# Designed miniproteins, single chains, continued (2), part 112

Each design is a single chain, and the fold is of that chain. pLDDT is the mean over its residues in the fold that is shown.

## One batch from the design tools (miniprotein)

Design m7890
Fold by ESMFold2-Fast:
Structure m7890 (fold): chain A 65 residues (1-65)
Amino acid sequence: MAREERARRLAERFAEEESVVKRVTVTGDEIHVEIDASSVTELTAAQIRTVALGIEVGKATITVL
């Protein structure tokens, strides 16, 4: 449960920092991030950060729209 609250806070912060993020969903210890593929540079940065979130909270997946 504490990990879920941390995951949610990290996900909300990530969504605010990355304008290309369309939606972030947290289910247990898994974070699912949906992003707009309109920018290759921003896409790569978002993928790296999503992997980092997965390391912190257990699981992270990313979907490119």
Scores: mean pLDDT 62

Design m7891
Fold by ESMFold2-Fast:
Structure m7891 (fold): chain A 93 residues (1-93)
Amino acid sequence: SMNEEKIKKLVKEIQDLLLESLKKNGIDPNAPVNTVEEELEILKKFSEETLKKLKELVEELIELTKEFENEEQRKEAIESLKEFLKMLEEALA
């Protein structure tokens, strides 16, 4: 239960920061992003400070997802978060 509250808080912080950054850059947060290349180009428009903060939050979320009891859900969540982390690192480079 305590980990569920921490996960919800981190997910909300990530979503709020993404939404704020999209709006600040004039990007519609409801527009579908269909390719990894499109997502990376969007992330490259974000400030270095925003990208670093997203990286920290995603790394914290990955550590919490390791505690999921369902092995399949845990693996899928970790793989998705690691892919996003990789894109954040490429946007920072």
Scores: mean pLDDT 81

Design m7892
Fold by ESMFold2-Fast:
Structure m7892 (fold): chain A 60 residues (1-60)
Amino acid sequence: SMSKLKEIRTQLMDKVISGSLTQAEIRDIVKQLEEISPSAAKQVKDFLSLFYGITEDDIK
């Protein structure tokens, strides 16, 4: 649902800003987003890659 997608994005951004994001957490969040919206998951993966150097292979 769109509400769940917004919740997941908010949680992700909070963890990114606080610097407490682990590979396991990233993997879980991306998988949850892919179930809701592959497009939203791609946007998040692109964001993490560009700003934090985290690749898809790092979270697979």
Scores: mean pLDDT 73

Design m7893
Fold by ESMFold2-Fast:
Structure m7893 (fold): chain A 70 residues (1-70)
Amino acid sequence: MSSAAQALRDLLVKEAGASEEQARAAAEAWEPHLEAGDVEGAARGIKEVAPSLSDEEARGAAEAAQALRA
């Protein structure tokens, strides 16, 4: 996995209480959108794969990971 996908996984598990499987699936859904620069699409993808996360948690995770890449 990319370092950003790993950072997203750690953030989801620690802050959102997601399972490791949910965090992994979210990271896989998120990564292509962030590579395209689409933070909104990344947040939406996270929410679809890990529906237990709030919209704010999904968006915050995507924004934090994008900031770490920048």
Scores: mean pLDDT 69

Design m7894
Fold by ESMFold2-Fast:
Structure m7894 (fold): chain A 73 residues (1-73)
Amino acid sequence: MAEVREIVKEILTEMAEKYPEAKEDFDKALEALDNGDFTTAYSYIKKAIDKYMTEEEKKEFNERLRKRVAEAL
């Protein structure tokens, strides 16, 4: 699923720029994706989101990601 990986990496790069205080967690997520470890990557993404996003922002992010992943399959 190369397209899914590309989408997730692009989103994580944007989030690291938007939330610099969460950059360490997003950088670890990107490293996990490079190793094919999607579970670890998702764990770091959730940790960063929980610290720095509102509930509405988290809902919108998850919905957008879900739609992009579904369309890429």
Scores: mean pLDDT 73

Design m7895
Fold by ESMFold2-Fast:
Structure m7895 (fold): chain A 69 residues (1-69)
Amino acid sequence: SHHTEEAKKGAQGLLKLIEEGKATPVQLLAFGRELEELGFPELAARIREAARAGDVAAAVATLQEVLAL
């Protein structure tokens, strides 16, 4: 679906930013809002929690789950 494709594109972009050491908590929180709007509230909650905790491993794991949609 369009929603799934948009979610995956966002996740790919953020994973690249994390790998490059350029990802910010603000970007992760913004993606969480986008995921909620696209209809993925559970994944949105997980990425927001990872951002608030500064938990890069949790952020990566959640983004990998988005790619598996």
Scores: mean pLDDT 88

Design m7896
Fold by ESMFold2-Fast:
Structure m7896 (fold): chain A 87 residues (1-87)
Amino acid sequence: LSPRQRALAEKILELFNEKAGPALADLDPDSEEAKKIAIEKLAEAAKEAAEATGASAEEAIAVVERLTESDPEEFREEAVKAVREAL
């Protein structure tokens, strides 16, 4: 990641942990509900991080794709779609 993309990634993770941490703690980790909440909170975090850092929608989407690189393909596709729709 470029320094600019790294700063955006750090802000997305910061906001995601603030939004998703409490919500996911009370859910069954293996449930589809937990996955939906994670995707929803990631999209919210990406939108707020992009607005806070002045990043474009394309930059935010690219960073989310990199952050979810190790996740299952289905989760990555749904996360990227949610982020794109939120922006």
Scores: mean pLDDT 77

Design m7897
Fold by ESMFold2-Fast:
Structure m7897 (fold): chain A 69 residues (1-69)
Amino acid sequence: AMADSLALGRAILDHFYETLKKEYEENPDDEGVKLFLRMEELRRAGTLGPAQAAEEDAAFRKIVEKARK
């Protein structure tokens, strides 16, 4: 159902956002984490556009790669 999909998507984003905050505290010079935190702030403020969404996706990929190490 659409409501279930939205709830799951939000929970996944919130989980990654909290994980990224922790990673930023451990490595504040990580540009990928820093960029993603800024994009997520813009998303929550309702100002995230398509270009910013693409940057957020790239940041997610960097965090996933880092987490696998």
Scores: mean pLDDT 64

Design m7898
Fold by ESMFold2-Fast:
Structure m7898 (fold): chain A 82 residues (1-82)
Amino acid sequence: SMEREKKIKELMEEAKERIEELVKRLKEALEKKDWEEVRKVFGEITELIKELARKLKELGASDEEISKAIQELYELMVELLK
């Protein structure tokens, strides 16, 4: 469905924007040695991934599509952390 594909694309763009914000916060917290903020950011990243997987599954995404989406966010995080 074109509507399903549009919703998946929107979820991915929102997740990517949130990852960029969270990685920026993580870098700042690490530089300041703010370990409580580091813990909070890791918690928010974990929750974002869980929510994305849940929403994609509700839209009828396959396990392969969900795995690919999570891998795409992981690769973005790795690139931003360089």
Scores: mean pLDDT 88

Design m7899
Fold by ESMFold2-Fast:
Structure m7899 (fold): chain A 66 residues (1-66)
Amino acid sequence: SHQAAMDESTKLAEEIKKLLEEARARGELDRFVTTDPVTGVRSLALGGFGKTVEEVIKRIRERIEA
């Protein structure tokens, strides 16, 4: 079901959000941020941690726990 897949994606997104909030609280959020060299705008650079949401979550956890 499309709804079931959406629910699972929402849970994974919420888990990423919690991990990023924990990283922010620990002062480690900058480890996940890329700065645009032209505009100076900061954005989350999660693409380097994996191609799937699950892989990204796993790598973020490993970095926070290390």
Scores: mean pLDDT 61

Design m7900
Fold by ESMFold2-Fast:
Structure m7900 (fold): chain A 76 residues (1-76)
Amino acid sequence: SLEDFKKELDEILKDLTPEQREAVLRAIQELADKYGEITVEDALEALRKLGISLTREQVEKLLKLFEKMGIVKYKE
């Protein structure tokens, strides 16, 4: 459900401000719209450009969560 998605998203991004979370969501959506498939490396690079420091594990969990929701295709 959307509520379950939000809960999992909140756990992954728990250390980020609401503004940083919005920036993460926009960056991932932009990559999805442009490429269709997103690698962990692409996401990490996009987030670094925004000054957002997430671990590789956090980004991997985030991309898998978006894949479950049908928002993006995850590529390792």
Scores: mean pLDDT 78

Design m7901
Fold by ESMFold2-Fast:
Structure m7901 (fold): chain A 71 residues (1-71)
Amino acid sequence: MPITVEDAYRAALGAGGSPEQARIAGETAVKEANGDGKKGSYGAFYAALAARMGLTPEEVKEFAKRGVEKA
């Protein structure tokens, strides 16, 4: 399943990023997860987003879940 830029943006905002950081980090993470031919790898997506945000993949996963719930 492809990961959307909207999911990535909400995840980065939930992690405490600014809207600009959230947009850039989210777009980069989605491109890496979907562009590598291994679409739907949420593990790779969370790892890439965490690296851009300076957080752990586990923290980003939790913030992504809460961001979607509170959107």
Scores: mean pLDDT 61

Design m7902
Fold by ESMFold2-Fast:
Structure m7902 (fold): chain A 112 residues (1-112)
Amino acid sequence: SEEKKKFLEELKRLIQLFHIRVIITMNLIDDVEEAKENILYWLDEFYERAKEIIDKYVPESYKEKFHEILEKTREALRKAAEESTDKDVLLQRIQEILYEGFKEIEKLVEEA
């Protein structure tokens, strides 16, 4: 459906924006702990905007399942940011978590 396509496109753009912000943060901030604090700030913005996209496009009966994937993704990203001591490892973990989260969302959209 057109609505399913718009949902996935808006969510994908938001994920791309967050990923770009992480890359910029890694390149501009030499201190790992300061970079992590900036990433956690952008993660909160990402989470709030992702919730708005879900609320806009997803029918009430399916919202819980989409919110569960979003919360799981947010918690994984938060843990990656808190536990990582190396910028390259953190960037790779963030990329993997975002990829897995989006894949779970795509599967739910196909089944909904």
Scores: mean pLDDT 87

Design m7903
Fold by ESMFold2-Fast:
Structure m7903 (fold): chain A 67 residues (1-67)
Amino acid sequence: SMDDVFAAAEKIVDKLKPYFSPSQLEKVDALLREMRRAIERGDEDEFRRHLSQLVDTINQGLLEYRK
């Protein structure tokens, strides 16, 4: 379900917060809020779009931390 995927995403973000800049944290938080709104609307397509953007944002944050 979207709720299960969202809970997993929140857990991953919480573990990775120390590796993110303030601007990256702001973007991640905004994407999580949009995912929650998509769940409230039952909009699975919008949820998956924001989930994809969240994954990309996390990957870029980790790459930037390494630099």
Scores: mean pLDDT 84

Design m7904
Fold by ESMFold2-Fast:
Structure m7904 (fold): chain A 96 residues (1-96)
Amino acid sequence: DREEVSRRAVAQVREMADRLGVPEEIRRRLLELASRGTEDNFLGAAAVLALADSGRHEVALRVGEELLRGRYLRAAEIAREAGEEQIAATLEELAR
């Protein structure tokens, strides 16, 4: 069950990342987050994907690294410092 959920999440995130032309380094982090099979990790991957889609590749990479470490508040801080207030608010909610 969890394995099936992870496979579907990974397939969906991979398809979106490929469509948006997300750099390989960010794509790898997105797929790792999606593979964890939890809603929080999937929402984290969605936040990283949104940053990458907006051209904020350095911010997306840094946020993705902190999310892979389970550091949602640090990821939110990085997003806020970059002016991404909506994404920062989402990541702060996930830290609760």
Scores: mean pLDDT 82

Design m7905
Fold by ESMFold2-Fast:
Structure m7905 (fold): chain A 75 residues (1-75)
Amino acid sequence: SAREAEAQALIEELRKKGPEVDEMLKKGLPKEEQKKLRKEIIDTRLRLVELTSSAEEVERARKAKEELLKELEKE
């Protein structure tokens, strides 16, 4: 289905972005660039949960996203 195809694409995107963040940290790239990539990963994870999980899990993921974004803004 279209939802399954979108979920699979998001899983592949997350697999690529994780190592990218690690490489940015090793290279000493600016924190603002690291924050942008981390925000993109957070958004992608929420979208994956929305496609693959129950309404209760989606609500928990939305709250977790809000907390993670607040932590990123403090750094």
Scores: mean pLDDT 77

Design m7906
Fold by ESMFold2-Fast:
Structure m7906 (fold): chain A 68 residues (1-68)
Amino acid sequence: DGQAAADARGASLVPVVKAANYAIEEAEKQPLTREQLVALIKERAPGVSDEQAEAIAQAVLDQIELDK
């Protein structure tokens, strides 16, 4: 099944979504750089590539900027 294949890649949607939500909460509590957000995302979802972590970090920053 597709879910089993995603889990085998270490990049299932559940850990990625949790990492993104955690990064949003942390960025709201304190000013974080993109590099710090990338590090948090990679720590919470170690199967994510550098490019994916950068994209998620940028999306988190964009969401926070739009909310302000």
Scores: mean pLDDT 69

Design m7907
Fold by ESMFold2-Fast:
Structure m7907 (fold): chain A 80 residues (1-80)
Amino acid sequence: SMMEELKEQLLAGLERAADRVIAALRATDDPAAHAALLAQFDRMVADALAYARSHLSPEQVAELEAHLAALRARVRAEAA
């Protein structure tokens, strides 16, 4: 369905963004830079979820939220 395609596109986009953020986190030991990168990724996730809530069913939003929570945990682990 178009909604399933949208969910997959949002997730794929955020997975690519996570890979870029992780690469940036690994490129520096500056705590201020790490905090800024984590805040940027959190904003991207929040924006994607706000968009998803306008276009997807509650069940699809819950599934996306679960995937994004795991992705956020992965990004945070790289900053630790």
Scores: mean pLDDT 88

Design m7908
Fold by ESMFold2-Fast:
Structure m7908 (fold): chain A 79 residues (1-79)
Amino acid sequence: MEPVLRMTEEDVREGLRQGAGLTDEEIDRLLSRGVERFAELLSRVARREPDPTVSGRELVREVIKEIEEEEKRREEERR
């Protein structure tokens, strides 16, 4: 088995709709920084979470919070 990430933006969008129950607008906002950035944040959240029983939905919600916090910082400091 080859450990290659072949997720397209469409695959990520469909996973978010089905797994997390997000709307297209929420997904657009979540992926506004690109699929790579979303994957990066998700990996960071997963790495710091020691409990493997945490649902993917909860992990995605935490990623959304981090994106919202980054957006707030950029709005306040604008650089």
Scores: mean pLDDT 64

Design m7909
Fold by ESMFold2-Fast:
Structure m7909 (fold): chain A 84 residues (1-84)
Amino acid sequence: VEKKIEQLIEALNNGEPGLAALILFELIEENVPFEKIIEALKGKVSKEGLENLRSYLDHMIELKDPNQDIIEKALELVEKLEKV
């Protein structure tokens, strides 16, 4: 889990929203608590990185990606991170 969170931080800060989305989906599928993810990312990711990830997830919704459930959960997590 810690290694995946580190990879997520790197992907977000390096402008790799697609990779960030994949890692975030894996964390959600593994039932990692949102609070644990938020706490680990808090203060370590750029606003630009979060904005890029949100745009990527919105684009997946627009394309009617079959993984709607996990995309919605990922968007909820991003919204909570933006409020911190």
Scores: mean pLDDT 78

Design m7910
Fold by ESMFold2-Fast:
Structure m7910 (fold): chain A 55 residues (1-55)
Amino acid sequence: PLSEEEQAKLKKQNEKLQEILKLMEEKNLSTDEVLRLLAEMETDGDAESLLKAIE
């Protein structure tokens, strides 16, 4: 098992990924948009700001 810090980080990242994939289907986001959001998640990691950006 992963450390608590690693688990929390991965869980947030995974939840964000699932939301992006769902929005990709609902909002018809392009692959480029999805990849950009994923890249920002890895560099910045601010899930709240990314959720607002997806809107």
Scores: mean pLDDT 66

Design m7911
Fold by ESMFold2-Fast:
Structure m7911 (fold): chain A 89 residues (1-89)
Amino acid sequence: DYNIHGDEDAARRYELLAEAARELGHEEAAEYFRKAAELIRNGASKPENRKKAEELVEKAIAALPSVEDFRRVLELADEKLKEEEERRK
């Protein structure tokens, strides 16, 4: 179902963003993305948890030195997601 897959995809993307940020040396941003993923996985049905996850993502982005660093984190996370999808085939 699209709603269930939407929350799973959001949590997975935040997990991949945390991994990408960590690999690129952005430990603080990685920790915020990791916490956001946990909130979605453990309680996306609660509006308070969705709002808290959004606030954590904003803090993660703010912890990055520049928009270019955020773009690199996004690109690496997207690459990891594509590799994961290929492994499912």
Scores: mean pLDDT 78

Design m7912
Fold by ESMFold2-Fast:
Structure m7912 (fold): chain A 71 residues (1-71)
Amino acid sequence: MPSEGEVLVALGRIYAGIAKVLESRGDYDAAIESLEKAERLFREAAELGEPEAPEHLEEVRERKKEIEEKK
């Protein structure tokens, strides 16, 4: 069974993926909301010591900034 942190990373990646689909459709507000959910999940995973979580967290933060600039 995956660790709690591994589950959080997987969920964060799912929400980041949803955000990408929403952004491609021009639903920027919904995309940002999905990225905010991913950010919370990756932050918790990073706090649990998941080695890939900090990289995903930074990517989500940059993507939120880019989408906000498109609105």
Scores: mean pLDDT 83

Design m7913
Fold by ESMFold2-Fast:
Structure m7913 (fold): chain A 95 residues (1-95)
Amino acid sequence: YLEQGRLSDAAQEKVDAGRKAIDEGNLKEAAEYYEQAGELFEQLGELYTAGRLYYLAGKLYRKLGDYKKADEMYQRAARLYEQLGDKEGAEKARK
C-alpha cells in the first residue's frame, strides 16, 4: 500500500518532468521521462496509461531520429494495447 503510493507519486513525477522537458524543448529528456513513467505505471498495473506513455516516448524518439528506441517503445505500447483488447491502439503504435 505504502509502496504503491510511492510508485504512483514517482510515476506522476516522471510524467510532470517529461511535460516540463517538452515545454523547454528538451525532447530527449522528455522521451526518457515518459519511458520511465511508462515502466512505473506498468508496475502499478495501469496498463492503458503505461501504453500511452510508451507511445508518446516512441513518437519523441522518432522525432529525435532514434528509430531503434522508437521501435522499442512502439512495440511495448502495442503489446500492452493488445493485452487490453485495444486492436486500434495496437495498430496505431505499429506505424
Scores: mean pLDDT 82

Design m7914
Fold by ESMFold2-Fast:
Structure m7914 (fold): chain A 105 residues (1-105)
Amino acid sequence: SEKERLLREAVDHLERAMSLVYQAAKAAGDEELLKEIEKIADEVFRVDYFLRYTDYPVEYAAEKLIEHAKRVLELADKLPPEFQELRDQAIEHANRAIELAKEAL
């Protein structure tokens, strides 16, 4: 459906945001931030899987992706100043994921 297509695009943007935060956290040696982003990535992977292969409700998937994207924004804000460029890119992708997921509601 159109809504499922929007949510798949939201997942792509959220995965990009998470990858950028992961790269910065790894370079910073922030083990706690790495653990947090890995947990979010696992939850996003499960939402994407259910959305693709099950009758998982679109509205519930959208709400979960918005929740996870907001959490990625919180983690990006914790990145050290030397990673500002990665942080800004991650914020842009996470916000785009929120916009796409809201459009799917």
Scores: mean pLDDT 90

Design m7915
Fold by ESMFold2-Fast:
Structure m7915 (fold): chain A 79 residues (1-79)
Amino acid sequence: MAEDVRALAEEALPHLDAERAAELRRLAKQAISAINASDYAAAGRYLGQMAELVAEADPEVAARFRNGAAMLRAIAESR
């Protein structure tokens, strides 16, 4: 999970400007921290924000972040 978030962020970075790249790195760090804390509701929100941030530059990575956000939200609601 945490390694997948990092890998997807690294994949999107070359397609972003410097400001969006910095924001993506910040959100990825927050998402990973939330996952490590088992705060899946927060992690899902951060993945959703990452999806919106990269949607224009990399729709494929954005779709994968959205799927991850939905999965984490489902886990949070079932626990």
Scores: mean pLDDT 82

Design m7916
Fold by ESMFold2-Fast:
Structure m7916 (fold): chain A 61 residues (1-61)
Amino acid sequence: MTRAERRARIFTRAGLTPEQARALVEKGGDRIEEMTLEELKSIPGVTEEQARRILEAAREV
């Protein structure tokens, strides 16, 4: 299992669809924790609430 697959699973648990989680991992790579809310909201379908959940989940990993 790759790091990308592991991170995608964490983000789906935070309320993202599998497609959104994959797009986030592809865009952010190893720097997801350092992404801004605006960068996270640039992913199609990601709301501000989901972006906050993503940052919380990323910091716990």
Scores: mean pLDDT 68

Design m7917
Fold by ESMFold2-Fast:
Structure m7917 (fold): chain A 77 residues (1-77)
Amino acid sequence: SDEEMAKLYEQAKRELVERFEEILGKELPPADSPLSEIWRWAMENAETPEQVQKIREVFLEITTKLGLEVSKLYLEK
């Protein structure tokens, strides 16, 4: 359902923000931004190649997990 999908996206956004804040040592200003905007903010605030790499790995991990959970919700009936 739309409600279950919204909860999956909210959880993914929270995990993404928490992990990006840990990598960067900075608080993210808006919590309600789309996943793509959260990723752009993190990339713009990365100061080292190591931070850039970790941000990319975390984003891929969380978005892959989200995609799989969304697929299960609609395709495995």
Scores: mean pLDDT 77

Design m7918
Fold by ESMFold2-Fast:
Structure m7918 (fold): chain A 94 residues (1-94)
Amino acid sequence: SSLAEKAKEKAEKILKEKDRKIALLRLEAGRFRADARTRASEARRRDPVNGPTISAALFREADDHVARMEKEIKEYQEEKDKALKEAEELIKKL
């Protein structure tokens, strides 16, 4: 059915777009974690007294930022699930 084919193609385009956005967010989250680790290690090396406190603050800042990215990833995953379900329901009614 040409209508079923169009529904599949539309869902595939949405999935590909959301997967690209998810991949970019995961890469960005990884970079934030890596940067925080590097900066935290540097802070501890340069200042044995204040370094642990600065390190903890840097990790909290990175964790907060990553948590926001993970929330956005979850929203894109839900959009993917919705697009798949809508395509399956449409095909089922044909």
Scores: mean pLDDT 87

Design m7919
Fold by ESMFold2-Fast:
Structure m7919 (fold): chain A 94 residues (1-94)
Amino acid sequence: VTPLELAFGRTIRKIYDSAMGLRRKNQNNEEVQKLADEVIKKANEAGLKISEGDYEGAIESLREAAKTLSKVDPGSAKIIEKEIDEVEELLKKS
């Protein structure tokens, strides 16, 4: 496993954890549940793209997940965006 793959894995996990946190805190809020599901869907898309060697597409999917998350949890989204920036820098050095 490469440092780049590890960085992607950590970022995907952080996105999942944030989405699951939203679901737990907002069990009776249908709109937040829907947003959390969209975030998880984008994280899954990123994982599939990584398995296909499409690292640039994976970064795009992760940024879409962070953008969706920012509508409900801007603090977590900002932290995730910073991690995506670090992953993108690692990709450029590869």
Scores: mean pLDDT 85

Design m7920
Fold by ESMFold2-Fast:
Structure m7920 (fold): chain A 103 residues (1-103)
Amino acid sequence: MKEELRKEAKEHLDKAIELLEQARSVATPEQQRKLGEVISILEMAKKAIDNGNYDEAIKLLEKAIETLRELVAQSDNPELQRLLREAIEHVEKALEYVKKAKE
């Protein structure tokens, strides 16, 4: 059960990373820098999940969601907003699985 929850969380993070790489292609240089930082945070969260460090993974995922929501609010680009919202949904789903794995 916990192993499957970890796999589901990481699969959602992989989908989020793919969407954020697509978002970088339509983003401004400043937004590209921030998106790169979020991708790095998600990769760190995947490592925390692999190590069973769920508290660290939760903190990293919550920080990623906060940063992505700020980017959505600051953007006037509908395509970027769409990609970011889809990525947020996947990160939120990963967070749900990590919280269940911690229980």
Scores: mean pLDDT 89

Design m7921
Fold by ESMFold2-Fast:
Structure m7921 (fold): chain A 79 residues (1-79)
Amino acid sequence: MILSGASEKEIEAEKKFREEVLPLLLAGHTPENLQRAREKALEIAKEVPGNPLLLWYATVAAAEHPEYQELVDELLKAR
């Protein structure tokens, strides 16, 4: 959940994750979609390291699709 008081960069990063990364994770079970999702998520995470909501979204996706577990691991390294 995006809370009041978050920085503009954090709000923008969560919006980018929701609009660019989350649809890729949910749209298909292809290696291409997974790779693009990881690349975009890592780029966003580098702008706002330590954002717990981005990690939470990635964790939820990985729970439904174990292949996305690599995304969680990379996000943890990027923070």
Scores: mean pLDDT 64

Design m7922
Fold by ESMFold2-Fast:
Structure m7922 (fold): chain A 86 residues (1-86)
Amino acid sequence: SAAEEEARRHIAAARAALAAGDLAAALEHLSKAVELLVDSTDPELWRELAEALRALAAALAAAGQTELAERAAGLAEQALAKAEAL
């Protein structure tokens, strides 16, 4: 779907932002991917989203952004649970 394709672009942009150390941009892109994938039945997209969110959570924790890290980790767990339910 168009939403799934746009979500893939946001996940890729988030990974690039993480590599550049831009945690705010990574969080914004992954938040948009979560919104776009709400009705997705593609388990591999949900797993890819979960992996990217876990990477963001680890980077946020290392930067001392504990509350944002916990939020990102929670979203990652929800994304993985969605993938496993599909």
Scores: mean pLDDT 87

Design m7923
Fold by ESMFold2-Fast:
Structure m7923 (fold): chain A 65 residues (1-65)
Amino acid sequence: MDEEIKKVVEEARKIMEHLSADEQARLQRTVEGFLAVLKKQDDKSRKIMIESFKAWLEKKRKELE
């Protein structure tokens, strides 16, 4: 697994610890959808998508604190 993708998954998992079961399921589906789309992209697009998703997760994390 790419190290950057691993970091995204780890960050999502940390956020899930602060969410209800329904919200955890929603975030899990969002992560799975992101990874599925990522597999179909070229290397340049993958890098951009990973950075954008990391920024979204960081914003989500700050909203929970």
Scores: mean pLDDT 78

Design m7924
Fold by ESMFold2-Fast:
Structure m7924 (fold): chain A 89 residues (1-89)
Amino acid sequence: ELPALGELRRAAREAMKIAKELNDEEVYETAQKLLQAIDDYLKAVMEGDDEAARKAREEIITLGNKLAELLSDVDPELAERIRAAAERL
């Protein structure tokens, strides 16, 4: 789970670089929201808030899948990395 989160963080930052180069606001915003959801999840886990952690995990999976879909035509390898990491949560 922690390795998958690390992969998602790296992939989201790469997606933001691609979004900046392509001026793709939707990819950029989706990647930013994914990073926020990862931070929310880690905070919930550290605080022992099981419900908040579950909701944040669901949000990470949803945003990860959305980001992968948005990147499918632009960077299919990055899209596959994001999807695979989300599936490992």
Scores: mean pLDDT 87

Design m7925
Fold by ESMFold2-Fast:
Structure m7925 (fold): chain A 81 residues (1-81)
Amino acid sequence: SLEEALEKAKEEVRRRLEEEVERNPELRPFYDSALAFALSAIERETKETGKVPTEEELEKIVEVAVATARWQAARAREAAA
């Protein structure tokens, strides 16, 4: 079902973001915001298109979420200096 596919996509995104944070612990403070962004993007696309994002589209959503988290980490570092 669409609902089951949507939940699977959300779990995949959570897993990928967790792996990125494990590789880059500096992103941990921004994990919740990155996840919220990615989940919102998936839900919005599913609502607008009637289709759950493909694996390639999910990879792009994760890439944007990680890039945003990295930017936030850099800004926080500058503010602390």
Scores: mean pLDDT 84

